# Designed miniproteins, single chains, continued (3), part 12

Each design is a single chain, and the fold is of that chain. pLDDT is the mean over its residues in the fold that is shown.

## One batch from the design tools (miniprotein)

Design m8390
Fold by ESMFold2-Fast:
Structure m8390 (fold): chain A 81 residues (1-81)
Amino acid sequence: SEAKKFKEELEEKLKEMREIVAELKAQGVPRDEAVEAALEALRPSMTPEQAAHLRHLAEGREPETEAAKKAIEKIKEAAEA
């Protein structure tokens, strides 16, 4: 149950991050800076574990789960859109 809750919360934060990244990119912010800004904006609503996990993935390190791999793809797509 804890693993399922963590996954659901992570997916929700990734949706919010995608929206922030897309908005910043539309304003001409580079994708790496947009991702960094999105992480900073979501920090107060994330646990330290969630924040560390997303930053770890965003740095191009090996994802721990298939869900994490899909999350990286969504962040990348949002930053490129």
Scores: mean pLDDT 66

Design m8391
Fold by ESMFold2-Fast:
Structure m8391 (fold): chain A 119 residues (1-119)
Amino acid sequence: MEEIRKKGEEAVKLAESGEPEKVGEAAKTLIDLVYEQLEAEIAGDKELAKIAKEEVNRVMEALDKVLGKNPELASLFTAAALRMMGLLLEGDREGAREARKEFGEKIGKLAKETQEKLK
């Protein structure tokens, strides 16, 4: 719980900085938080899932304020969440962790490049 809250707080600060590299790191951390929410939901840890979801929403709000609404980012985020959920439901925890890394890198890069174009 403490680790997830701290991760969310740090990601919000990175997003609010408006610096492209930091905005990219915030977007990557958002995918880590989504993974933690999904894993907690599957494990039946309702309290941890709720906390992770609160941090996901907080980081998403911070990124939306800085980047605006970006359809490509929204599409990649949806694809990441669906892929990670599917793998976790199948019991493929290693595949889910690999998907987290892959989508984290893709979304982080896109968020960074988007912020660079806005400055």
Scores: mean pLDDT 85

Design m8392
Fold by ESMFold2-Fast:
Structure m8392 (fold): chain A 78 residues (1-78)
Amino acid sequence: SMMSPLLEEMVEYLEKLLKSPTISDEEAEKILNLLETFRENLLPLLKKRIGEELRSFLESQLPKYPEITERLLKAFEA
């Protein structure tokens, strides 16, 4: 299936943020909320494009947001 324009824009935005050397706490919370809301669409695409950066980000957020981050990591490893 072809990716929708909105989904492509979200993937590009998240890829840019996750490749950034610094992510603020506010940005991290927004990223986690987007990943949870659109998990089935965003996680497979981001895993394919930036799997290492995504894993590193999720692992870094475990101490602050354990519940959401554990769900996302399980979906990432599926």
Scores: mean pLDDT 81

Design m8393
Fold by ESMFold2-Fast:
Structure m8393 (fold): chain A 83 residues (1-83)
Amino acid sequence: ASSITDEDVKALAETQPDLTSLDLSGATNVTDAALPYIVLQLPNLESLDLSGATGVTSSALGILESGKDGLSSLKSLDLSGTS
């Protein structure tokens, strides 16, 4: 939902570490601060949609690579409509 926050992303990542797909499209309340939780807690993530998440900046790619091995399972990343 577009009302999802960084705290919601953290809780999701902590409770569902086997998640393979995460759709945050239009999540205007999600910022770069949520991305470390995705990297650290979702090592099996294959698809990440951040399209229209206007709180996510051009730093997002660097943050998503900042985990020990990055998101090594990631096959699809959509950053269209971010900052």
Scores: mean pLDDT 75

Design m8394
Fold by ESMFold2-Fast:
Structure m8394 (fold): chain A 100 residues (1-100)
Amino acid sequence: SEEQFLVNLIAALVGEKVAKRYAEMVGVELDPELIDRIRSFIKLVEEGKVENAEEIKKRLTRLVFAVTGIPELRVPDSVKTEISEEELKRLIEFLKKYFP
């Protein structure tokens, strides 16, 4: 499901403890195998080996801030802290193309 992918994406990006809080809110369990696959993909994005790597990084950063609310990160005024349901769905659909 989209929610399951999102929860495991958050686990891959910021760690299991933060992701567990989100998982409990949406009623989804963490999938260690999916988390490892997502982490491998993120490494490829960081290394610039994926098409649209910079756009993916931008979207992932915004997603992490919007869903985790990490207070120690200062977000520029140009970056919104909120993400709409439509934006979230489009982000998940975009990323799932890399995880058939």
Scores: mean pLDDT 68

Design m8395
Fold by ESMFold2-Fast:
Structure m8395 (fold): chain A 100 residues (1-100)
Amino acid sequence: SMLEKLRSILEKAEELLEKAREALAKGDFEKAKELLEQAIELIKEAVRMLGELEGEPDIAEALIENLDRLLEGVKAGKVSLEEAIDALEEFIEKLRERLE
């Protein structure tokens, strides 16, 4: 089902965020950033799928714009990698709540 695919994508995003934390703990900032960017792309895919499933594409678009602003903040040095990982983990939890 589409719901099963959505849950699978969120699980993969969580795995990437865990790997990003491990890279950050080892001082590999470039690897942590790369993994964070990959996680954001998966989360965006999940948000688009959820928007289609719920019939709320405008809400999905707004959430995607927020994710893009978070990534821009990381790239500009306004948001730390740790803060971004924490924010994305909370975001995934909120998306899971919408599925229940």
Scores: mean pLDDT 86

Design m8396
Fold by ESMFold2-Fast:
Structure m8396 (fold): chain A 97 residues (1-97)
Amino acid sequence: MEVEKLKKEYEELEKKIAENTKRAQDLSDQIGELADQAGKAVDEMEKNPEKREEYLKKVKELMDQIGELTQQRVENLKKAREYQKKAEDLKKKIESL
């Protein structure tokens, strides 16, 4: 009975690790896309100095979004690490039974 409860808790922790890791990966992909857009805006600013203010505003907006997504990614990775530690502790308990 105890072993089955611990196994079920372990499976739930593995699922939460996978979900937080996937969210962090999805955020990483979004950050990459925004970084590519920011790079293109910098290139366009060099080609069109007269539109410098428009491109600087776009770069700032993209960098602000990257900052927000980066913070969310760090939080998802932190949660994944916390669940990973709990899963490792549970695995040791199951193996000791």
Scores: mean pLDDT 87

Design m8397
Fold by ESMFold2-Fast:
Structure m8397 (fold): chain A 74 residues (1-74)
Amino acid sequence: SMRDRMLARRLEAVRELRAQGRRGHATYLGVAADDMIRDPSVTEAQFEAALRALLAARSLEEMVAIIERIAKEV
């Protein structure tokens, strides 16, 4: 299902960031992804775009800004 794919992608992304020692980034990404997965208005395409943006974030400040933008769009 779409939800199962989103959950698998979230798990992969969190594991990748943790493996890189980016535990703070992993936590923020995980929470944001969970919120998106629970929101029935969020499409798989929107989820993938948001996840790519979060993974590309160079700082926690940038990641928080991305999360705030996502929250305003849904």
Scores: mean pLDDT 82

Design m8398
Fold by ESMFold2-Fast:
Structure m8398 (fold): chain A 92 residues (1-92)
Amino acid sequence: SVLEEARRLIEEEIRALEAGDEEKAKAARDKFMSIVIQLLKEGKLELAAELFRLEAELYEEAAKRTKDPKLKERLLAFARGARERAEYLLSR
């Protein structure tokens, strides 16, 4: 399912960020965004917003687990951006 694939990609991005692998994190992020862009092209705004909400939740959960204060701040900033994108899509 698209939700299962999106979850896998977000978790892969978070794991890469935790390892300091910025290139791998970007690659996972780009694949996730390709899914979102395809949903937007298909007019599936509610589903695209659901993917961004899932992304925010996974970033927030990772932020709670991390012992690295800089990574925590970064993940919380990413979560805020994801929530803003979801809200923007639902305001259309």
Scores: mean pLDDT 91

Design m8399
Fold by ESMFold2-Fast:
Structure m8399 (fold): chain A 101 residues (1-101)
Amino acid sequence: MTREEILKVLAEVMKVSVKTVSRMLKILTTPDLEERVRLLSELFKIPESVVRKPTVFTAGMLRIIGMFIDALLKLKKELENTEDEEKRELLKKAIELLEKA
């Protein structure tokens, strides 16, 4: 299973593009605050100056976290209802990727 296949499963569950999922994961995992501001600006189509406002930054981060929690719960439910070994492996890797973010 490739990283691209895992990201594709996440994109399908979250109903967004693979590029959007990759950007969201990078926002949560990057230690660089400036990169996080840039990525949030690109994701939500709002200026970096607005994203730098503490309330806007916090709201943006919480929205992304909420989307990942929702995806994690959906993936865990699908894993419980799936007996296909190949699909189970893919779901487990998608869950692991989200839990490490």
Scores: mean pLDDT 80

Design m8400
Fold by ESMFold2-Fast:
Structure m8400 (fold): chain A 78 residues (1-78)
Amino acid sequence: MTETEELLLKVVEKEIEILINSKDEEERRKALEKIKKYIEFAKKVNNEELLEKIKELLKKNLDKIPEDLKEEVEKLLE
């Protein structure tokens, strides 16, 4: 992986932490939208390795994600 890909994965990890730990519904929703943008970016640049690593981070944390966002996150893993 390049340094740019490593930085993107670290940002995704931080956004996942916000999804799990934030008490603010708007903050959680914004974190989810940022994760969606990184997934779209990985698809746009045809980077399957980056896409799979983002999906694995989401899968690893799926049980910790609030129920109201869990279905939307599961759809991102398809």
Scores: mean pLDDT 81

Design m8401
Fold by ESMFold2-Fast:
Structure m8401 (fold): chain A 81 residues (1-81)
Amino acid sequence: MEEEAERLLEEMDKLVDKIRESYKAGNTEEAEKLKKEFDEKVRELDRVAEQITDPALRQRLASRVVAAYLDIIGAEVEREL
């Protein structure tokens, strides 16, 4: 379970990198598609997290998801500037 959660976080980190690269390249359509894939991974992680009873681990997972969303928003905002 923890190993599965870490694997999902690693996959999400790779998607964040691809989203940032897509925005930097000016490919907003690709970035939007990758954001949808990211949202699907977040939903999958939420299902895994429901099975985790350790509140410290759950908080750590939630913090990493929030950080990932902030990185995506930052890349999107930078596109407008």
Scores: mean pLDDT 79

Design m8402
Fold by ESMFold2-Fast:
Formats: structure tokens, C-alpha cells, sequence
Structure m8402 (fold): chain A 68 residues (1-68)
């Protein structure tokens, strides 16, 4: 999946992206982010705490590509 560099995802959109990628939400939280719940997992990716995740932040943890 290729994301525009202007992509911003909230928690609901993040969960939809995991489903589109075929990623198990519980396994991702446990094995990749070491989080107890999806809100904690989202917070671990959202380093600035603004309630949205950028395409670049997502690409560090998910098999997504950022468009040039």
C-alpha cells in the first residue's frame, strides 16, 4: 500500500488500515508495539500526542510505502 506524504490517520482510520493490510490487531499490539490495548498502541506510534499518525510514522511500524 502506498500512502501520500500528507496522510494523517486517527485511531479509527488506523484500525481500518490494519484490517486492509490483513494485520491482526491483537498480534500487532502485542508483538510490534508491546501495548496492552489499541489506544496505547496508537499512542506509541503518535509520538507528538496530537491524536493523528503521519504516513512517515506509520511506515516505521507497518508495511506501507510513502509516496515521493
Amino acid sequence: MVLPPSTRLDLAEFRELLAELGIDEEAFMRDVLFAENIEEAFARIDRDGDGVISAEELSRFLPVEVAD
Scores: mean pLDDT 75

Design m8403
Fold by ESMFold2-Fast:
Structure m8403 (fold): chain A 76 residues (1-76)
Amino acid sequence: MVTKSDIIDLAKFLKAPEEVIKELEKSSVEESLKLLADFIKNTPGALGKALSYLHEELDPEVARELRERLLSLLRE
């Protein structure tokens, strides 16, 4: 199960601005994923860095869930 902490830690790894981090903290898990996906979409190279982070730093089950949910949002 993906948590708010997992989303915020990934955003911090990607060096998201403080304003983005604050919005993630105020949002639901679903809203936070959409905000993070939007940040990745608008930041060159961020998707590759995010996928690398998920593989190296997270539990495989959490990484799979977070990856699939982010990729789904990026297709929108």
Scores: mean pLDDT 80

Design m8404
Fold by ESMFold2-Fast:
Order: C-alpha cells, then sequence, then structure tokens
Structure m8404 (fold): chain A 81 residues (1-81)
C-alpha cells in the first residue's frame, strides 16, 4: 500500500540520519540535501493523494523512491571504501 511504501522510506531516512556523523563532510551535505528533497516529495505525495490526484501522487512517490535509493547508494559506497 502507499502507507507501507511511505513508512519504509521514512525508516530508511531515519537510518540515513543516524549515519550522517560517520560520513565525510561532502557526503554529509549531499545526503542532507537528498533527505530534504525526499521529505518534500513525501509531503507532496500525501497532498496529491488527499486531493485525489493519482498522477501527481505517482510522480511525487517516484521522486521520493529514487532520491531515497540515491541516499542508500552514497552511504553504501562510502562504507565499502
Amino acid sequence: SLDDIIEKIKETLKQAKSQLPNLSPENQAQVQQLIAITEEAIEETKKAEAAGDKKKTAIYLFVAMTNVASIEVIIDIEKRK
């Protein structure tokens, strides 16, 4: 469900925030920016769903999913080096 997807994204963001002190300053700044974009996309997804706008709901959800995936990739790459 949409709520399940949003909760999974929020859990990933919580984990990303906990990892921020362990990242380089450059990666901290980038991940913080991506967190902000993802949180905005989640808010827009909820607004679009409340308005019954299925197209906007899908677009904003996709933006949130792609940005959270980018956060995971950045953290994973830094941890592997």
Scores: mean pLDDT 88

Design m8405
Fold by ESMFold2-Fast:
Structure m8405 (fold): chain A 89 residues (1-89)
Amino acid sequence: GPNPTDVETRTLVVPSIGPGTTYTVSVKVGSDVPSGSLISLSSGRQVSGGTKDTTLTQTLSGLPPGDLTVIAEADKSVGSVLNDITVEA
């Protein structure tokens, strides 16, 4: 598992987002991180937020066509704390 100074990363790919289409993608991240640590979501469109004992839910829209890579990171986590990542279009 990650050390207190490590970053835990989870990745999900949403393939073949259509050209000229607006997609609403809801991303939920379940985590339990130390106080003062950040949880971030990143894709071609950066999404960020959250601290200790936070569950993050974020909606992404106006996405460009092609593959969307969603990356969730938790800073200074102890053990595996990113438990649940779901992406819905």
Scores: mean pLDDT 55

Design m8406
Fold by ESMFold2-Fast:
Structure m8406 (fold): chain A 65 residues (1-65)
Amino acid sequence: MRARMAELLEEVAKELNEEGIKASVRVEDGRVLVSVDTSKLSDEEIERVVERVREAAIRAGMAAP
């Protein structure tokens, strides 16, 4: 599960990087974390990124809907 979640989140991070948004994935204290450079993003863009990450986590079976 952890490996699959990291893989799906890395795919999302790669898509964000291709869109010009700096993103990375790492594992910390048993959790998979996604870091996004929000310094140049609007509130709407931040919400969209968070939603994409949440959807990926739900698909991986790691997060409750």
Scores: mean pLDDT 71

Design m8407
Fold by ESMFold2-Fast:
Structure m8407 (fold): chain A 64 residues (1-64)
Amino acid sequence: TSPEERERLVEQARLELDSQLAAAGSDAPPEVRVLREGGVVTVVFEHHDPESGRRFRAEARGGA
């Protein structure tokens, strides 16, 4: 996966998670993980809100 594709996936997943967090009123930074399986790259953003106990997750996939 090209650097541009990875950056796009990161931005897509971040925007989706930011939308979820804004709706829930959470203010903690998410954890980001990049997974690779063959030619497919998956970017995962995860956040655990310790005050509410809720977990949020957003992902974006891309590959050749």
Scores: mean pLDDT 69

Design m8408
Fold by ESMFold2-Fast:
Structure m8408 (fold): chain A 79 residues (1-79)
Amino acid sequence: SELEERLKELLEEIRARQRELAAELERNGFSLELEIKYVEEQLPLLEELAELAKQLGKDELAEAIREMIREERELIEKL
């Protein structure tokens, strides 16, 4: 399924971005600007991931991703 392949691609992209942020934070220490940029760039990927999960009938996965989106938005509001 093209939707399943896109879901895998998005998951890999999200994981790669998370690893890159972790590596940057380890090398250079905490940066508010890096965290904000990461969250802003990750949010549209998570939105697409949630919609694809729903389209594939993976409702529990879609809801888990929606929770992640809520947490990321709350984090931005606190920054």
Scores: mean pLDDT 81

Design m8409
Fold by ESMFold2-Fast:
Structure m8409 (fold): chain A 100 residues (1-100)
Amino acid sequence: SSLEKALKELEERIERLAKERPDDPGVKVLREALEELKEAYKQGKVSDEEAIEMLSMMLAVMELSEETGIPATTEGLEALSDEEKRELRERHERLLEEYK
């Protein structure tokens, strides 16, 4: 139930981002990461807890990207300030609490 809720919320947010910012490179990165996670989970390579942790991180990255306008890419994440990196960690911890 928690895993399914996190998956649905992430899929809905990615679709919204794709409609609002169709040229955002973060859309492709997040879709590819989600598909890789789904395949790994289906093959039993990741536990429910590991999947929830990864989904919560992707959701946290999306929330920060929506507020800052910084694309959800490796380059965008590396460009975050120390304050923004702290905000990302706090968002991840909050979402992890909600889905665990």
Scores: mean pLDDT 81

Design m8410
Fold by ESMFold2-Fast:
Structure m8410 (fold): chain A 93 residues (1-93)
Amino acid sequence: MARELIEEGERLRGEGRFEEAVELFRKAAEVGDREEEAEALTNLGLTLRLAGRHEEAIEALRRAAELGSGEARVELARLYAELGDEEAAAEAA
């Protein structure tokens, strides 16, 4: 279920198979509970960032942060800083 999809997605991300990992994390977010959705969206955002899909990464991390993911908030701030948006990075942290 959602946990198995997240674990498989993390494995695929580790192999550099970012597009396949993205699909599994999206599926995990759809079928998981609130906590699993937040974790899946955090992993989705991290994977999208690695794939250079920055706008989609911001969207996923923002949703995960809204669901209570502290990790997503930290990663969102880091991504904004990486893109040169220091004001948005400060607000996300």
Scores: mean pLDDT 83

Design m8411
Fold by ESMFold2-Fast:
Structure m8411 (fold): chain A 87 residues (1-87)
Amino acid sequence: SSLEEEVRELAEKARKLIEEYAKKHNLSPETVEYLLGLVDVILNGSAENRLGAAKALLSYMKSHGEETKEIVELLEKIIELIEEILK
């Protein structure tokens, strides 16, 4: 569906921004694997797991301040789209 394609495009953009954020802030390999693992669940997980993964990733990004604003906005849009898909 067009909604699934939009989720994929936004999630891939979020992945790139998360990788850039991780590199800039020298995040641990374990943290990077966790965050990128959540992006993988958003893209390829079961319907129930996708929403949970997006919300977990959003919570992490919101707790890390103003520099994550673009990532937060992408994740909020992803959550909205996944909720629409699950109707």
Scores: mean pLDDT 86

Design m8412
Fold by ESMFold2-Fast:
Structure m8412 (fold): chain A 87 residues (1-87)
Amino acid sequence: SPKEKAIELVERIVELLRRHHADPFVVEEVQYVLDYMKENELSDEELKKLLQNLITFLQNYLPTLSPEAAAELQELIAELQKLVNEL
């Protein structure tokens, strides 16, 4: 389902941020979104809005990451954008 794909992608983003020693506040914000998706039933429209907000947050954070972390995160953002366009 779209929700299951979103959860998988966001779990990969949390792992990436932790592995690259990103700001704990940023990790916590992404983790909050992940937990919210796991704990709540979401319509496609609610999921789309949640993911669009997350993408915007992550894009604003990209300039603070190492080039390696930024490249990996940009790939995952592109996968989230593709999923949003299919919702």
Scores: mean pLDDT 88

Design m8413
Fold by ESMFold2-Fast:
Structure m8413 (fold): chain A 63 residues (1-63)
Amino acid sequence: MQKQVAELAALLLELIAIRLEYPDLSEETVEKYRKKIIELTDKGDLDGARKVLDEFRELAKAL
């Protein structure tokens, strides 16, 4: 449980950093990925949550 809270906080902070670096990202896209990361972290799938964040970063770069 402790590791999940710390990892979620780190992932959400990185998502915010990506959002600030890539202002062309729609609010709906940001919310969609934020929700996926929270859901995966809540299920204990930390690797899945990290992968979703990586997908979000690649999507941001492609804009």
Scores: mean pLDDT 79

Design m8414
Fold by ESMFold2-Fast:
Structure m8414 (fold): chain A 82 residues (1-82)
Amino acid sequence: VELSELPPEAQKALELADEAVRRLADGDYKGAVELLRKAAEVAEKVSPRAAEYLRKAAEAVAKGDIKKATEYALKAAKILAE
């Protein structure tokens, strides 16, 4: 908050998105969807664009499109980290 750091909401959204990608790699698709949805809600406060990608990632996981889900989650993480 008072240092040269990302906003707390951006850091939390990044942490949740990173954990979701790890869950996808482990085959925990339900856990990934929950984490992506939480990340989207947190990200909405700092970047509606990142939140939209996180929501698309969750929808892709629900449809079994893991490749697209990972792409969307990574794109959201990149937006939040910038």
Scores: mean pLDDT 80

Design m8415
Fold by ESMFold2-Fast:
Structure m8415 (fold): chain A 65 residues (1-65)
Amino acid sequence: HMTKEEIIERIKELANKGEFDKVQEVYKLIKKHNPEFKDMNGYEFIEALKKLTEEQLKEIEKVLK
């Protein structure tokens, strides 16, 4: 039920809080479902989030709770 913008903001919030475990799980989830994505810098990671399917976004939302 989170928008892509809310997911992006939540990831930034978690990184700023030092909750890198959840950020890392999101990164791994993106790479698992999109193996064509190279190793991503921060910009590429955020851009990848915008390209995800609704199902992948729901999986990410569960990690971010």
Scores: mean pLDDT 75

Design m8416
Fold by ESMFold2-Fast:
Structure m8416 (fold): chain A 60 residues (1-60)
Amino acid sequence: DPVDRSLEAGRRSYDAITRSLNNGNSRTDALNNGTKAAVDSGLDPDTAREVATLNLNRIM
């Protein structure tokens, strides 16, 4: 289901960003790690970047 895939990608992106920031990485590194986690979960790169950006804004 595309919706279930998007929700899982969002969660993995959020976890990757939170982990990156907790390890002292920059916003740019956190965004890149979140984008990669979403892509690895099956989102296209443009959608993955948007999801990661929204997650980063929610955390910070």
Scores: mean pLDDT 84

Design m8417
Fold by ESMFold2-Fast:
Structure m8417 (fold): chain A 64 residues (1-64)
Amino acid sequence: DEKEKTLEEIKEKLDEEKKKQLDIWYKAHPDTSVEKIRRIYRRFNGERLPEEERKKIWEEIKKE
């Protein structure tokens, strides 16, 4: 599954807490596009974001 492969790649670059949030989100929104996941995490990893902003990104993922 391409989505699972993408999630696995992203998890390798995330801390433990964010990995758990990603798993919870994915179980709630399995139909989310791979491109949306990649785009959000590309921004997440490319910027020094504070905890509050990271939480906002997770919420954006949940909306998809």
Scores: mean pLDDT 61

Design m8418
Fold by ESMFold2-Fast:
Structure m8418 (fold): chain A 104 residues (1-104)
Amino acid sequence: FEEALEELRELAERERHEEAREALRVLEKLEEALAKAPTEEDKERLRLLAKAQIYVALALAYAEQGRLEKAREYAELALKLMEELGVPEEEIEELRKLFEEKLK
């Protein structure tokens, strides 16, 4: 996961990948949300949700660069995490369609 965070920061610094910059915003919001979370279970869920969002951003950024193999890897990781976290099926389907469109 640390390697994914380094890749995310590099992509964000290029300013061509707005999705990468939005994912860095998720990390800032995560710190604030963790401070307000009432239980360890809530904190762990927030960390996993942030991880899934970071994988989404990496998938979209790599797709934009034409690095489809990397993009598909992160897309698969994001979808699996969201399914495990109980994200509504409609939201997962919307994301799957987005990946299908971007990774074709």
Scores: mean pLDDT 74

Design m8419
Fold by ESMFold2-Fast:
Order: structure tokens, then C-alpha cells, then sequence
Structure m8419 (fold): chain A 75 residues (1-75)
């Protein structure tokens, strides 16, 4: 299996209440910090992770961040 049963495990493309909450928190913070991004994904965990990273970068720089994010092709 891609993830074992039990615990706090997620798969790309699989939604959990925590993934949704994380996405909402980071999206709101990104809007507040003036973060702009372009990302094509159907995976909420991936988008939440990207938003978290951009928010952290914006906080460290103390300024808006703009990014275009392409998912790398599989190896």
C-alpha cells in the first residue's frame, strides 16, 4: 500500500480534514502576505505544501512573493 493504515498518513489526491484545514490556513496567509502563484495540481496536500513554503519565504523576506511552479516529470 502507498500508506499504512492508521496514523496521520495521506496520499497525493486524497483529502483529509487536516489537508483541507492546512490548505485554508496557508491560502489565507498567502493572500494576506501578497503571495501569487501558478500551480497545476489536483492534489490538495501538494498545493498546501507549496503554499506553506511560499508563506514561509514571504515571511522571511518580509515582502510579497510571486512564483510559477511546475511539477517535475516522474523519473
Amino acid sequence: ADAPPGGKFVKFGQRTPEDEAAFERYRAEAERLGVEYELHTDSLPVEASVLKTLVEVARRLGRPVRARIDMPPPP
Scores: mean pLDDT 64

Design m8420
Fold by ESMFold2-Fast:
Structure m8420 (fold): chain A 87 residues (1-87)
Amino acid sequence: SSAELEELRARARELLRELGLSEREIDVAVTLLERGPQSVAALARALGISRATARRHLRRLEAKGVVVEVSPGVYALASELGRRIRE
């Protein structure tokens, strides 16, 4: 339901903020949590940002272990982190 998705989103944002992510980095991570694996172009469209900005956020998130490149140019939320958010 919409209420369950909003609660999951709120919980995810709080956990990611506690891990030291910026609000825009949290937006990227939450989009990947909700939509599954996304290309740089798809993330840029979803968030209304440039592809260069999306790529910069993904690089930082990958260095932090928050996201993983699952195939060339396609990123997903790290499975361990996704499990923690859903619990």
Scores: mean pLDDT 86

Design m8421
Fold by ESMFold2-Fast:
Structure m8421 (fold): chain A 93 residues (1-93)
Amino acid sequence: IELYLKEVEDLENAIKTLEKEVERARQAGDKESEMLALRRLAATYYRLADVYEKLAEIFEKLGDKEKAESYRKQAENWRKKADELFAEAQRLG
C-alpha cells in the first residue's frame, strides 16, 4: 500500500512537470512538441489509473469495499482524462 501511495505522489509530480511542458510548447507555437508533451501526459495519466486499480484490488482483498470502489472510480476518471488528452494530441497531427 505505502509503495503504491508513493508511486501516486511521484506520478502527480510528473503530471505537474508535463503540464508545464505542454504550456511551454503552446506558448512557443510548437505543435510537434505540444503533441509529444500531450502524449507523455496521457501516458502518465494511464499509469496513475493503473496504480489506483492496483490499490482497488488490494482493498477488495482486504474486504474494504468502500475504499476499493473509491479507488476504482479514481482509476476510471484518470483513464477518461488520458483518452481525452490522447485525442487532443491526435487532432494536432
Scores: mean pLDDT 85

Design m8422
Fold by ESMFold2-Fast:
Structure m8422 (fold): chain A 100 residues (1-100)
Amino acid sequence: HMSHHIARELGRELPYRILEAAGLGDIIEMIKNNKIDRDKVVEKLRELGLPEEVAERMADLIVNAKNESEKIGILLDAYLALGLPEEKQRRLVDFVERRL
């Protein structure tokens, strides 16, 4: 029962924990408050190493997403894209856009 509670809690907060550790805690707070500064999101994603085009498109997807969970999911996708070659980063943006 306690292990079930811990697993459920970890599953809900794991994306937030990853993003906070990556220095994206201020973007998470903007998402939670539904007051997203698009330009600040673009700046942060570029500081992490995403190309300008990818950062701008990901920021637009985050702003236009319907709910907090979807916005956090897109932000996590943007962070994970840092581990991909540039051509695959652009492909990931295309797939995320088609899902919305």
Scores: mean pLDDT 79

Design m8423
Fold by ESMFold2-Fast:
Structure m8423 (fold): chain A 87 residues (1-87)
Amino acid sequence: SLEEKLAEVRAEIKKLMDKYKKTQSEIDELNKRLDEAIKNKAPYEEIQKIVDELFKKLDERNKIMKEISKKTKEYQALVAEIEKRKA
């Protein structure tokens, strides 16, 4: 049913939001490590490694955000179709 499909899409959005929160937590930890490395005047190579890991996690977060956007549009389309069929 459309209601079952709506429930599936909602569950997928929840999983993506959980993944987003985990990735954001990892980004926050990398930012703390970067701040600490700069304050402690760590070697350039160490700072560069943290920055590279940070950009990788930012790219992962952006991919998750795009998938959330896609699933949110699918959710909205399903809601509209359900409402149209009940009208």
Scores: mean pLDDT 89

